Designed miniproteins, single chains, continued (3). Designs and how they scored, part 22

Each design is a single chain, and the fold is of that chain. pLDDT is the mean over its residues in the fold that is shown.

## One batch from the design tools (miniprotein)

Design m8737
Fold by ESMFold2-Fast:
Structure m8737 (fold): chain A 96 residues (1-96)
Amino acid sequence: MEALREAARRYLAAATTLYLKKNNITLEESELEEIAANSNPETQEYIALLLEYLKKGTGEKELEEETERLLALLKEAGVDQSVLDKVRELTEEILK
C-alpha cells in the first residue's frame, strides 16, 4: 500500500513535468519553491518531487516511459482515474 502511494506521488510529479515540457512551459525553481512555501504538506512533497525531475533534466522520452510504467501499476490497483484527475488539479494550481 505504501508502494502504491509512492507510485501515485511519482506519477503526479512525472506527468506534470512531462506536460510542462510538451507545452514548452518553463517554471523557474524559485517560483516552484515559493508555491511550495505557501502550500499544504502534500503539495510540498509533490513540488519537491517535481523539482527533483526538473533538476535531473529528465528528458521527455524518459518521462513518458516512467509515466507509462507508473500508470500501468496504478491501473492494476484501480486508482488511475483519481490520479489523472489529481494531475489536472495540481497542474492548474501551479499555472495560476
Scores: mean pLDDT 73

Design m8738
Fold by ESMFold2-Fast:
Structure m8738 (fold): chain A 75 residues (1-75)
Amino acid sequence: SPIELAVTKEMFRAIALVTELEVKERAGVPVSREEMERIIRELEAILEFIKKHAPEDTKTIKALEEKLREVRERA
């Protein structure tokens, strides 16, 4: 469905944001507090989009909530 496709695209955006952090960590590039806060805000917006348009996709919602928790703990 069109909504399922949109949710999938937003999930890939979340993966891209997390991957950016992982790539920087492996390259020894420091991540500022401001950059971390930006990434957290973007992930929160993605989570709210998924909750609004695919509330039944509890597995995706839980996975993104767990990733947000991990990112917050690293900040």
Scores: mean pLDDT 83

Design m8739
Fold by ESMFold2-Fast:
Structure m8739 (fold): chain A 80 residues (1-80)
Amino acid sequence: SRAEEVIKRGEEVIKELEEAIENNADKETLSELVSRATQVITEGLNVIRNEDLSAEEKERLTEVIKKLQEVIARIMKKLA
């Protein structure tokens, strides 16, 4: 499903963001990953609004969006 594709992409971006934070990646790399994370959040929210999802898909997608938002916040705090 479209939800499953977004969940998988979000999980991949979360992993890349976590690794980038741990490895003290440069501002350019972090900015690119934040941009990708923001796109996944936008797409995920659109899927939740416009598609008939199972309760499990909606829960998993919501958790992925929440985690992406939390990781972005951590990066923004480090860059301040």
Scores: mean pLDDT 85

Design m8740
Fold by ESMFold2-Fast:
Structure m8740 (fold): chain A 83 residues (1-83)
Amino acid sequence: SPLELGFLANTIVLDLKKNKDKYSPLEIYEALLLIQRLLERGALPYVHKKDIEFAKELEKEVLPKLTPEQIAEARAFVDRVFP
């Protein structure tokens, strides 16, 4: 359900806020793509604007640290989890 997708998105955002310094740039980017996929599938009404802004700013910080191969790998991972 969209509500369950919202809970999952909020859980990932909370984990990134607490633990992002413990993750690689690739792991952070995979988590951000998962959030984006959940938002597209109906989670958007259940996620606070500030958390969406947090995710967008974090993407800008991690993207320059990734190779094109890592970006493609992260996208393929998300497509496997949420086809």
Scores: mean pLDDT 89

Design m8741
Fold by ESMFold2-Fast:
Structure m8741 (fold): chain A 96 residues (1-96)
Amino acid sequence: QKELAEQLLSEDPEVRKQAALEAGRLKEPLSDELGEALAKATLDEDPEVRSAAVLAISSDPKPTDEALEAASKASLDEDPEVREAAREGIALRMKR
């Protein structure tokens, strides 16, 4: 999880996207450090990175309040795919 948080700070958007996707595949609670890195990734320049980060936060069984707020704000994102990811994430949380 520490390595994924560091990869989310990569200059390469493909590396950041893959780190966010990998975080979303973890079946355990995310660390506060990784959650904070994902919250920042919801503001990334690349809409695919933002979308992946939102879904990763929404798949966390115990997200931080800051990460949930970041994912919720993505529902107002300029990119329609990112907004859909935020709505899908909310639906996933409601199925708990």
Scores: mean pLDDT 77

Design m8742
Fold by ESMFold2-Fast:
Structure m8742 (fold): chain A 71 residues (1-71)
Amino acid sequence: APLSDRSVEELVAEGKRAFDAGDYATAARLYLEALRKDPSNAEAAALGLQAAAELGDDATAREIVALYESA
């Protein structure tokens, strides 16, 4: 299913699995989508920022901060 069709809980759970596997690209994407649905999710913000940092993805890191600050 497309990321937009998944619940926040599903996105966070899949993000954790990707992060634990070292798949930071998938983890960052899943946590970012979780934050787009629920900007107040501190776990998605924290782990998403860590994943973006592992990738050197400044654009994703900035979007995560902006979404979390908007809550």
Scores: mean pLDDT 83

Design m8743
Fold by ESMFold2-Fast:
Structure m8743 (fold): chain A 98 residues (1-98)
Amino acid sequence: MTAFEKIAEAARAVGDEELAEEIEKTSQDYDKASQANDLKGRYESLKKLIELAKRVAELAREQGRDDVAKTFEEARKILENELKMIEDSLKAYEAGKA
């Protein structure tokens, strides 16, 4: 079970089906960009997934589900670290004139 699948399931559990669908679509976009070695697509998709994960955590907290919110905050930190690695790769590509 992927972190994205858990985030989508949690969005449904807090009653936000539209948010769950957006997470699933963005996750698919990230996977496609990753397979195509599209750094810009990976960056944009991952950045959006981080924002969606933050929204799920906020909704969980509003419903008094602090344990769930904490789990998604940790997932967000992992995604933010991956985003930084992609940013560094993009800068290296531009600097190398590749």
Scores: mean pLDDT 76

Design m8744
Fold by ESMFold2-Fast:
Structure m8744 (fold): chain A 97 residues (1-97)
Amino acid sequence: MEEKVEEAKKLRDETLRNVMNAAGAVAYDREKGLEYAEQARKNADKIADIIPEFKEEIQKLVDEILRAVREGAPPDVILEIAGKLDKVMNEAIEKAK
């Protein structure tokens, strides 16, 4: 389980980086923003597979980010959801068995 926790931490960092990139891109290149958001979803899904107890919460927040990017929401809205996702992923990793 220690190796899986380290993998989850790396995936968390990659998920957050991709969400931040999506937020930065959404105002000028929505297609590129969507690519980043889709990559964040793939990384978050891998975390949910490692820590299934938090799967529903993680997937819900990532789906909210994907929707916000698709709808061209302001970067601040995407970053607010990213903050919630970061909190949930950190809680999931801390509680990983």
Scores: mean pLDDT 83

Design m8745
Fold by ESMFold2-Fast:
Structure m8745 (fold): chain A 83 residues (1-83)
Amino acid sequence: DAEAARYAALEEKLREEVDRLLAAGLGEERAREFRRNLDEVFALMRAAHAAGRLVHEMPPAEQQRVTELVTEFGRALAELEAA
């Protein structure tokens, strides 16, 4: 399945980025938080895909949680790019 392969490739790339940030001095606790957040986001996205296909079909609380995690990850990346 091409879509499942794309999700797997994206997840792998983001995990590699966290490992790179850890090597650059991010700190173990923050790296662990990012890995946990990525695990949660991809688990929610895969569950939505298997059950309903689209994020807007998820319960509102889960949609909000995905948005919060993605926003926080993007913010952290922007802070690291600025350093």
Scores: mean pLDDT 67

Design m8746
Fold by ESMFold2-Fast:
Structure m8746 (fold): chain A 93 residues (1-93)
Amino acid sequence: SMEENKKKWENMSDEEKAKRRAEIFREIVDKLEEAKKQGRTTPEEILKLIDEYIAENKDDPLMTEILNRIKELIEEGVSVDTLVQALKQALEG
């Protein structure tokens, strides 16, 4: 459940938390780049993809938090390419 996953997250070391954030960012980047390869490039198509991914990961509180933030930014007019670059930069830092 989401509550069980929150407790698991709280009990992780700072190193484990950083690794999990990096894993999530990589998964999101890979998902968005795969969508682009399949011709799903409009904000509307990407928002549908994110909604599907949130539904698939409803029991992962960190994943859903990150995906909801990305959704908000796209709805505010931030380009998908800008978000992918920002996530890639976060993985390099």
Scores: mean pLDDT 78

Design m8747
Fold by ESMFold2-Fast:
Formats: C-alpha cells, structure tokens, sequence
Structure m8747 (fold): chain A 57 residues (1-57)
C-alpha cells in the first residue's frame, strides 16, 4: 500500500541519517527489505523495526 511504502521510505532515510554502526544500519536495512518483500502493513513494519532497534541498542 502507499502507507507501507511511505513508512519504508521514512525508516530507510532514518537509518541512512543515523550515527549507528555500519553493522546495525545493515541489520535495519535488511529488515526493511524483508518487510517490503513480505508485503507487510505500515503498522507491522514499524513494530518489527522498533523491536530490532531495541535489540541492537
């Protein structure tokens, strides 16, 4: 959906602009790619992103 695509773009920009280590950025980017391939909703994308970010931090 357009909402899911907007969410993926926003989170990808957040990852790119962050001061996180390269490995953490790669993990978050992979999660976003996997979420797009799986056709996840905006809410599910945000949930999984937040959960992974907690594990990396």
Amino acid sequence: SSQSQATLQALAQEVAASDLPPQDKAELSKLLDDAQDAGLSAQEIKKRYAELKKKLK
Scores: mean pLDDT 83

Design m8748
Fold by ESMFold2-Fast:
Structure m8748 (fold): chain A 101 residues (1-101)
Amino acid sequence: SEKLKEEEKKVIEKAKELLKKLKEENPEIAELALKEMEKRLEELKKRGELTEEKKEELEAFAGVVAYLMKVASEELGLDPEKTSVTELVKAGQDIVAEKLE
């Protein structure tokens, strides 16, 4: 469906815009998310599967990760320098899920 492809592109663009905003407002959290993106980029590169489309998806992924980490840091007072990225993302996901109920 052409509509589904356009919606997917809109979601990617919004996530990329979110990453840009977080780089300015929460640079430490944005840096941690970018490091996670770099790990995934290297994995794709090792597999020979790195494309421009996958790079755009990884940039969007970094924006989502940074947002979830920000939510966990602000709502629970978790120090992003002392808490693992995995723990911050999990906590942020749980908070976002609760807000949707």
Scores: mean pLDDT 79

Design m8749
Fold by ESMFold2-Fast:
Structure m8749 (fold): chain A 70 residues (1-70)
Amino acid sequence: SSAAALKKKVKETIEALKKQNVPKYKMQMVLLAELTEVYLQRRRSTDPAEQAELQALGDEINNIIRNVQS
């Protein structure tokens, strides 16, 4: 599943960024790019379950972005 692959990629990216102690602005830029990809895949999906999973992933990314800004 493309949604499952994207979820795995996003989680691995977040883990790598946390381990590398990157500057907040770089983490924000990377997370915004991942969020854009999640929204694009959600718009292309016709499966309500997949749309719900992608929405939850988008919410998780948005929460991390807000915590980085604070």
Scores: mean pLDDT 81

Design m8750
Fold by ESMFold2-Fast:
Structure m8750 (fold): chain A 114 residues (1-114)
Amino acid sequence: SLAEKVARLQELARRFGEAWDAGNRDEARRHYEEMLRLVKEALETDPEFREALIAELQRVYGLTPEEAEKFLQALRDLLEGKPLDEVMKGLSEKGREFLEAFAQSLEDLRAALA
């Protein structure tokens, strides 16, 4: 269920934080990679997860339904390893700012875990 996926992501985030604070970079990397895998899988295979995320993007960031759908596609493409400049094409200003911030956080974290 959506609730079970959210709970699992929250548990992985907690374990990631504990490993990070303990200086255990290998353990932190494993939890981080599992989180990315689950988000990518949910975006590809779970309509309920996608619909819930679209609703939150509309509610929190004021995106239109079309802008939210384009953002989810860009997020999927980014998680699959497509370059940021490619995936930002066609996004609104707010969508681009959010995706850039997310991508920067991912890269900063990858660099710290390397």
Scores: mean pLDDT 75

Design m8751
Fold by ESMFold2-Fast:
Structure m8751 (fold): chain A 74 residues (1-74)
Amino acid sequence: SILEEAFRELEAAPSSEEIATTAFRIIAKHNLSLEETIELLRRAAELSDDPAIREDLLKLAEDLERYQQIIAQK
């Protein structure tokens, strides 16, 4: 799947900054669902050892989860 390929790309990134950059590049280039985008951002945060980058990625995932909740309710 695209997510499994994306996770392998994230795991190959040598730094937290490059993990974040890779995640955003994948999001920008592929028509991921909101659910898939949230999962990718959470995985990027898990792999990031920089606490500031981890927190930023988690916050973005949380913001997208709130948006998903809103659109599901109509």
Scores: mean pLDDT 84

Design m8752
Fold by ESMFold2-Fast:
Structure m8752 (fold): chain A 78 residues (1-78)
Amino acid sequence: MSGEEILELAKKLAEKLVKEFGVDYDKAASIAYLAVKMINEGEPKEKVIEKATKLLIEEGLSEEKAREAAEYIVKEAE
């Protein structure tokens, strides 16, 4: 993916994270961008899920909801 494609996907994912999980848009966009970039750079899917889950927990999601959101991001990034 180009940097522009990564940014556009991250924005789309951020809108879903705000709507479904109540994460702040700027933080959701940053987390989504990082996750999509990591996948595009060839990082293992499970490592990306663990990283995104940790960041989403720091934004106030429960562990269960954070993992659900992280798995959603990774699925859409593939």
Scores: mean pLDDT 83

Design m8753
Fold by ESMFold2-Fast:
Structure m8753 (fold): chain A 101 residues (1-101)
Amino acid sequence: MKILVSRDPEFLAKVVEAAKKAGIDLVGVTFSAPGTEIKPVEGVIHFDTLGELLNFLKQKGNEVYTFEPSLVKFFESLGIKAKLLDPSLTPEEVVEKIKAD
């Protein structure tokens, strides 16, 4: 399963919709951190804690993507392989990068 982790649920929903149109199985996930407000968005999974997110990634994520270099390093320190994406990419460009991998 391909998983995109971001703290922007609206952007994630756009990427997931673009992936669906391209025939790519992609799950968008967000998580709560200190100072983050939880807002439910259709097509995006939200985890209340970073621990719940990590459990999900270990069980379901064989390919993990994020826009944050700090999250890549954090996931790798926990044995989760993650790929860094350019945060300037449009939803469609994100899908093309994930498809090319």
Scores: mean pLDDT 78

Design m8754
Fold by ESMFold2-Fast:
Structure m8754 (fold): chain A 72 residues (1-72)
Amino acid sequence: VDLSGKDVYTIAGYNAVIEIAKDKNYTVEDLKNHGDEILKEIMDSDFYKAVADNKEKQDAIVAGYKKALNDL
């Protein structure tokens, strides 16, 4: 997947899904069933909390998460 030209926070959100999926050994079916758990883990992360007062950066991270689920 080509992420060139994407916002750095969108790339971070995308990569967070990939890393969580690999760490938990998730299949594509697991990702469909555990998407909410992955999102919660991302939102509980230090990097997401660091942008808690910036809605645009939070939305960019969530956009990366959504793109990763659609691409996997």
Scores: mean pLDDT 78

Design m8755
Fold by ESMFold2-Fast:
Structure m8755 (fold): chain A 74 residues (1-74)
Amino acid sequence: SHHQREQEALALLLEALDRLEELAKAGDRTGMEQEVEELVARLKEVLPGMSEEEVERFRASLLAVADELWAKAQ
């Protein structure tokens, strides 16, 4: 169902946020960029009905979060 796919997407997002925090603390900026791209690819598979606009907004939001986590890890 749509609700179940949204729950799966949320779980993937939470797992990726934990991984991004670990990578930021480890000083692995390239790893953070790869994690964002991998999450976007996985999200497109779980939610194949996402528009290009929705995907780009999600990518932008994840990159902003990654930048905040990187800044806090300094």
Scores: mean pLDDT 83

Design m8756
Fold by ESMFold2-Fast:
Structure m8756 (fold): chain A 102 residues (1-102)
Amino acid sequence: MEVPVFGNHPRREEAQRLAKALVEAGLIEPDQAPVTATLIASDGLLIFPEHTDVHEVAAYLFRKGLSIETIVATLKAIREGKPLPEDVPEEVKEFLKGFRFR
């Protein structure tokens, strides 16, 4: 599946690949992929409502420079209430502690 991204964003192709991986992992719906990819590529997205959407956390992890594989594994771990992957930086683990998706 090819994921459209709005405008000309830095890391556009990588954001498209991450959104596709999130769809394939069942973390987002296919119809959400274009907006998710655009948000991942964008600066200044604030995440932390008390109940955080998957695409907001994905955008945060993408800005932290995590690989697509690590981002997908981290989002699955949060969704399933499992420990975060060992390759996630400790500062990111502490920041995401107790986060749950709606």
Scores: mean pLDDT 68

Design m8757
Fold by ESMFold2-Fast:
Structure m8757 (fold): chain A 67 residues (1-67)
Amino acid sequence: SEKEREYQAALLETISLLLEISASSSEFVGELARKKGNEKLAEENYRAAERSRERSKEFREKAEELK
């Protein structure tokens, strides 16, 4: 039904948004780690941010398919 698809799309959009927030948080931690000279922690956090953004895009695209 249309209502079920709308609900599923909203859930996928919410997951996408949470992944974007997670990515921004990881980038912030990465920048802070870099400023403190912890290059390893910075790199790990930048990689985590990249993965979260890629997953966010996947969920966003899946949500659009339901519209």
Scores: mean pLDDT 89

Design m8758
Fold by ESMFold2-Fast:
Parts: structure tokens; C-alpha cells; sequence
Structure m8758 (fold): chain A 66 residues (1-66)
């Protein structure tokens, strides 16, 4: 479980730009490490990651509220 990441995702979904940048960096490092370990090259642009992070944070926030 990534409590740090989940907190950042929720903050990013609430419009915290600093949290969004931090979450993007963490996710990029996780994806890069996974791809390196698997010997795979993958390109995910920052815009796609930001959108995924905001959606994930919104989902987490909705689940917490309900």
C-alpha cells in the first residue's frame, strides 16, 4: 500500500499542483523501474499521467466520502 501516494493523489484531485507534480514523479519512477526490470521501453507523457492521477485521486476521494 502507498499511503504517501494515495494522499498525493487525493490532493492532486483537489487541485493541489505541487501534489500533482510529486505524484507524477513517483508514478514515472515506478513505471520506469518496472519497465527496466522487464526490459521494456514505454513512453507515457506527463499529460496522460496527470489525467490518470487526478481520476485515481477522485475515485479515492469518492470512496472515502461514501
Amino acid sequence: MNSKLSDLLIKAAQGDEAALKEAVEIVKKMVAAGNEAAGVSSTIDDETLKKAIVESGRSMLEMEKK
Scores: mean pLDDT 73

Design m8759
Fold by ESMFold2-Fast:
Structure m8759 (fold): chain A 60 residues (1-60)
Amino acid sequence: AKEAAEALKKLGTPIAEVAALTLLDRADVASLETIGKALAKELEKLGDLESAAILRKYGL
């Protein structure tokens, strides 16, 4: 979660920053992978393919 969040923050876009904060907020949840996959799908629907690709790269 932390590594994916750091990669998203490095993009410097507002959407990527919101996604990074969401991952960090939910890092202690047992279903973190499920949350990450849901975020990736939502980002793809919003047209943010770059942020979605980062989440998928880290297995989320």
Scores: mean pLDDT 70

Design m8760
Fold by ESMFold2-Fast:
Structure m8760 (fold): chain A 100 residues (1-100)
Amino acid sequence: SKLRKLMIIQLFVTAIVTTLKILPGLSPELKKKEIENVKKILEDIVKTLKELFPNSPKLPEIEEIVKKLKEALDKEDFETAEELALELQRLIQELVKEEL
């Protein structure tokens, strides 16, 4: 169901928020690996949301936030990345409420 897939996405976004909190303390090698992993998960989230909610007015906002989040990660601006991940989490929570 759409709701089930959306709840799984919500869990992934929560995991990303947690990962971003630990990134600054990681070695350069682990930091790079985790940044690439987060970026891949974000791309998979956007792809899945486009398939599930192609006409959602929230989709362009989510895509813009993901773009900015990836840019913040490339700059190692983890404070901005965390703020953007929390905003992404808020938008996903709103999509869940709309499907209930």
Scores: mean pLDDT 88

Design m8761
Fold by ESMFold2-Fast:
Structure m8761 (fold): chain A 72 residues (1-72)
Amino acid sequence: LSDETALAIDELARAIGQAKNMEEIAKVAEEHLRRLGASDEQIAELTEKVRKAKNKAEAAIIASKGILDVSP
């Protein structure tokens, strides 16, 4: 449900706060998506978009939206 997705987003936000660059954000997003049961293709598409972000804030938004798109 949405509440569990919100918790996953909160955990992602904390990990992003600890991340030094967009590669670390992409890795965090990949791990969260795997825990949610996302396919390898979905993970690859999201991490590619995160890497193309121009800064960490944009990468965080892309990662959060991608996780919401996978979750019901």
Scores: mean pLDDT 74

Design m8762
Fold by ESMFold2-Fast:
Structure m8762 (fold): chain A 65 residues (1-65)
Amino acid sequence: PIYGKTEENKEALREVGRLPLRIVETDPEELSKRYGLSKEDIRLMAGMLGSDDAAAGALLREALA
């Protein structure tokens, strides 16, 4: 889960979360390599950013705060 990540990992996730959804979905391997995150974390970010559920977006912002 995003909760419980180190501060370094949280900052990397915040940077990925600021990218357009299209970019996050296009090259998860490249983003994983660039930000030092697992491919699974990138996939979870893409799913949360692609959700039209406002609650999912709010939970993501809170987890990365």
Scores: mean pLDDT 64

Design m8763
Fold by ESMFold2-Fast:
Structure m8763 (fold): chain A 73 residues (1-73)
Amino acid sequence: SGKQRLIDAINTFKGSSYSLEQLAQFVKRAVEEETELSEEEKKRLIDFVDEAVANKMSVDDFIENMIKEINSL
């Protein structure tokens, strides 16, 4: 499923040296390119990414909470 592809992609970032800002860019691109999500679902996920960056969320919290957001769609 599209949700599982996004979760698998996000899980590849565990233990990476990427910054939150770099991860946000990668995740937003993956969400925008996913064909099995509605525009409303994509907006919800992108809004969450932007909020996490604005709040300076840790990378580990970002990964965990992004997976939770995808599973809540």
Scores: mean pLDDT 85

Design m8764
Fold by ESMFold2-Fast:
Structure m8764 (fold): chain A 67 residues (1-67)
Amino acid sequence: SREERLRKLSELFNKIRDKLTPEQKQKLAEALREFDEWAKQHPDMTGEEAFERRLERLEELLKEILK
């Protein structure tokens, strides 16, 4: 499910933190802040739409960090 996938992405983020370089940790912190700010701009999204956009956002942030 999308909820399970979102949880797995969050766990991956936390797991990756332990193995990141200082530069990557800074990028991760900035990316998470950006995600939080984005989420605050969409408080009225419901159910599937909210999960889908959160998944897309997290995937984009992960891709940017791994770049």
Scores: mean pLDDT 66

Design m8765
Fold by ESMFold2-Fast:
Structure m8765 (fold): chain A 74 residues (1-74)
Amino acid sequence: SKRSISVTSNGVKFSSTGDDKGHAEGVATSPDGKTGRYRAEVKDGEVYESGEGDPVNAEMARAAARNLLDSSLR
């Protein structure tokens, strides 16, 4: 099943979704309107990651998405 989380912290809006197949993605939007995205897939015990948009916000999106990704691996 898919899970999603949405939270706002210090003006930064975070949303992330994950599934039970080792996939997760996230997006973070800062107060200035910049948006960064993150996507991850687990394959053969290895995490494949990609990001796009604002690099700082992509890193924040990664942090939000990792909890959903880690849960899908249990």
Scores: mean pLDDT 74

Design m8766
Fold by ESMFold2-Fast:
Parts: sequence; structure tokens; C-alpha cells
Structure m8766 (fold): chain A 98 residues (1-98)
Amino acid sequence: SMKEELELLKKLVEELRKLLNASEEEWEALYKKWGISETARPSFEVLVEAVKLHPDAKLEEIQAVATLLLTEAVRKAKGEESEEAREAEEKARAILKK
């Protein structure tokens, strides 16, 4: 369910805010705890760095950045854009244009 995925993402973002000063070992433990695959880590690392640079960023803005990174990663892996991915990107870009 998209609603359940959104609630999980909100929790992950709040945990990231608390762990901005976490050590390398703490981040590795987190990747394992949340089941973040090696192929997804670069996208997750960019999200982490975005939160570090903009700790006061709104949840909506962080979710928009995460959506753009996820859709880019999927496109790069599959070599194709789905219509659902395009719609998600358009919504994310509209949020960030504010």
C-alpha cells in the first residue's frame, strides 16, 4: 500500500535526522536493519547527504528528493521509464519548484 510505504518513509527520514552524526559502523548496521541493498546504497547515501546539508528541510521536500533518486535508480537499472515513474517524478518536481 502506498500509504504504508509513505508512513515507513516518514519514519526513515526521522531516524536519519537523529543519526546525522552516526559513525560508519552505525550506518552499516542501519543498512542491514532496513534491508537496503548494495545497489540502493548510492541513492540512500545521496538522501542522507541531502538531509545533512538541509536539516530544516520539510518532510515533503525530502520525500520529493527520495522519489527522484529512486525513479532515476530504477530507470538506470531497467533502461526504461514507466508511466508511474514519470507521474511520480512530475509530482516530486512540482513540490521542489516551490
Scores: mean pLDDT 65

Design m8767
Fold by ESMFold2-Fast:
Structure m8767 (fold): chain A 86 residues (1-86)
Amino acid sequence: ELLKKQEEIAKELQPVIEEEVAELLKKNSVDDPETQKEVKALIAAGIWIIRNLKPAEELEAEKERFLNDPSLIEEVEAYLRALSAA
């Protein structure tokens, strides 16, 4: 059941994340560090929402949370590394 709920949220979030990333890259250079930071925060927010079964509508709020605290991005990256090592 948990996996099915995560898949449903992922399916709902995928087009939203793809659209926001495309808009960011359209307005700014891919080499711009602020743009890279925002893209990383957006992806981290998406992973966090899927992992915690949060509503897709919280994507923007979670993105802002990661943008304001870069250590949260590091926590998500550390979690992914631990998961692949296990």
Scores: mean pLDDT 73

Design m8768
Fold by ESMFold2-Fast:
Structure m8768 (fold): chain A 64 residues (1-64)
Amino acid sequence: SRIEEYRERLYRDPNDPEALYNLGLAYYEAGKPSEAKAVYRAVIERFPDTKEAEEARKKLKELE
Protein backbone atom coordinates (compact mmCIF):
# COMPACT_ATOMS: atom_id res chain seq x y z
CA SER A 1 0.00 0.00 0.00
CA ARG A 2 1.04 3.65 -0.36
CA ILE A 3 0.93 4.02 3.44
CA GLU A 4 3.40 1.13 3.83
CA GLU A 5 5.72 2.52 1.11
CA TYR A 6 5.94 5.99 2.70
CA ARG A 7 6.37 4.56 6.21
CA GLU A 8 9.32 2.53 4.88
CA ARG A 9 10.85 5.65 3.27
CA LEU A 10 10.52 7.59 6.54
CA TYR A 11 12.07 4.71 8.50
CA ARG A 12 15.15 4.98 6.24
CA ASP A 13 15.14 8.80 6.08
CA PRO A 14 13.15 10.55 8.84
CA ASN A 15 14.12 14.01 7.46
CA ASP A 16 11.93 13.81 4.35
CA PRO A 17 9.04 16.34 4.44
CA GLU A 18 7.81 15.19 0.99
CA ALA A 19 7.48 11.56 2.15
CA LEU A 20 5.74 12.63 5.39
CA TYR A 21 3.28 14.87 3.49
CA ASN A 22 2.57 12.05 1.00
CA LEU A 23 1.96 9.69 3.94
CA GLY A 24 -0.78 12.12 5.06
CA LEU A 25 -2.30 12.06 1.57
CA ALA A 26 -2.15 8.24 1.55
CA TYR A 27 -4.08 8.07 4.85
CA TYR A 28 -6.69 10.48 3.49
CA GLU A 29 -7.11 8.43 0.28
CA ALA A 30 -7.48 5.27 2.42
CA GLY A 31 -10.44 6.89 4.24
CA LYS A 32 -8.45 7.60 7.43
CA PRO A 33 -8.92 11.37 7.94
CA SER A 34 -7.97 11.31 11.65
CA GLU A 35 -4.61 9.70 10.85
CA ALA A 36 -4.17 12.11 7.90
CA LYS A 37 -4.73 15.12 10.22
CA ALA A 38 -2.15 13.78 12.70
CA VAL A 39 0.43 13.34 9.92
CA TYR A 40 -0.26 16.83 8.48
CA ARG A 41 0.31 18.30 11.97
CA ALA A 42 3.59 16.37 12.18
CA VAL A 43 4.72 17.93 8.85
CA ILE A 44 3.99 21.43 10.21
CA GLU A 45 5.72 20.78 13.56
CA ARG A 46 8.84 19.05 12.18
CA PHE A 47 9.27 20.99 8.90
CA PRO A 48 7.51 24.38 9.45
CA ASP A 49 9.40 26.36 6.78
CA THR A 50 8.77 23.97 3.88
CA LYS A 51 6.37 23.89 0.93
CA GLU A 52 4.97 20.64 2.39
CA ALA A 53 4.09 22.39 5.68
CA GLU A 54 2.20 25.07 3.69
CA GLU A 55 0.25 22.36 1.82
CA ALA A 56 -0.40 20.48 5.09
CA ARG A 57 -1.93 23.64 6.62
CA LYS A 58 -4.28 23.92 3.63
CA LYS A 59 -5.29 20.25 3.96
CA LEU A 60 -6.03 20.64 7.68
CA LYS A 61 -8.44 23.51 6.90
CA GLU A 62 -10.26 21.24 4.41
CA LEU A 63 -10.53 18.42 7.00
CA GLU A 64 -11.93 20.57 9.85
Scores: mean pLDDT 86

Design m8769
Fold by ESMFold2-Fast:
Structure m8769 (fold): chain A 81 residues (1-81)
Amino acid sequence: SSEEMHLQILLHEIDRMKTLDEKQKEALKEAVKELAKENPGKLGLIGQAIALIEGRPVREEDLEEARKLAEKLKEKVEEIL
């Protein structure tokens, strides 16, 4: 499905992050999978949340929701590690 493909793209982008070690990458991928299940249809905003974690720019209109999702991702990562 297109949702499945989008999720795989996000997981692949995490593998390319230079700021994280392998254990942190695996924890973030697990957190993204969980967050995607909890927030169906929000893969685009989850992608923006990953961009925020990387320090990359996001759209101003998406910033508030992306920031909240980024906080949830960080929280899930800390629970996994």
Scores: mean pLDDT 85

Design m8770
Fold by ESMFold2-Fast:
Structure m8770 (fold): chain A 61 residues (1-61)
Amino acid sequence: MPPTLDQQATQTLQQAVDLFEQGRHDEALALLEQAAERFARVDPRLAETFRGFIEGFREAS
């Protein structure tokens, strides 16, 4: 079965956190921005969640 949107969102967030912890901040932000754009088309609430994480990561950088 293909992963649900929630599973995809969780996986993307985990990948972004891992990249950020590795010092790969630009890649983490790019991943989150791509996810926000993708989810905006299918689930605006998920897109808003990703935008919040992008702001948090930018402040931490």
Scores: mean pLDDT 78

Design m8771
Fold by ESMFold2-Fast:
Structure m8771 (fold): chain A 61 residues (1-61)
Amino acid sequence: MKQNIIASGSASTEQDAIQLATDKALQKAKDLGLTPVASVTTVTRDGDTYIASVALLTEPA
């Protein structure tokens, strides 16, 4: 069964926001025993803060 895992992170830099969101999504996938097969990353800037959202398409390991 395909399952999507979504995580978000915010930071003062785009790279830090993406890294934080990615780490959260990968940790959640690992905790659920799921393997990521694809990812979509969206980054939005809100003032001086970057908000990254990572959606992982996962499959059972």
Scores: mean pLDDT 80

Design m8772
Fold by ESMFold2-Fast:
Structure m8772 (fold): chain A 56 residues (1-56)
Amino acid sequence: NKIQQLQNQINNLTNQASAAVQAGDWDGARTLLTQIQNVQNQLNNLQNQYNNNINN
């Protein structure tokens, strides 16, 4: 399921961002947060498609 795959990717990126913050790597953390936002947008698009298919 693509939705589950994207959720797992967000979790992995969030863990990496937390580790970067703990290490004082603020530039790395900001990059990871941008990647999370991009994956979240993909997830939202797929969830909307899935809901449309169920609600038909």
Scores: mean pLDDT 82

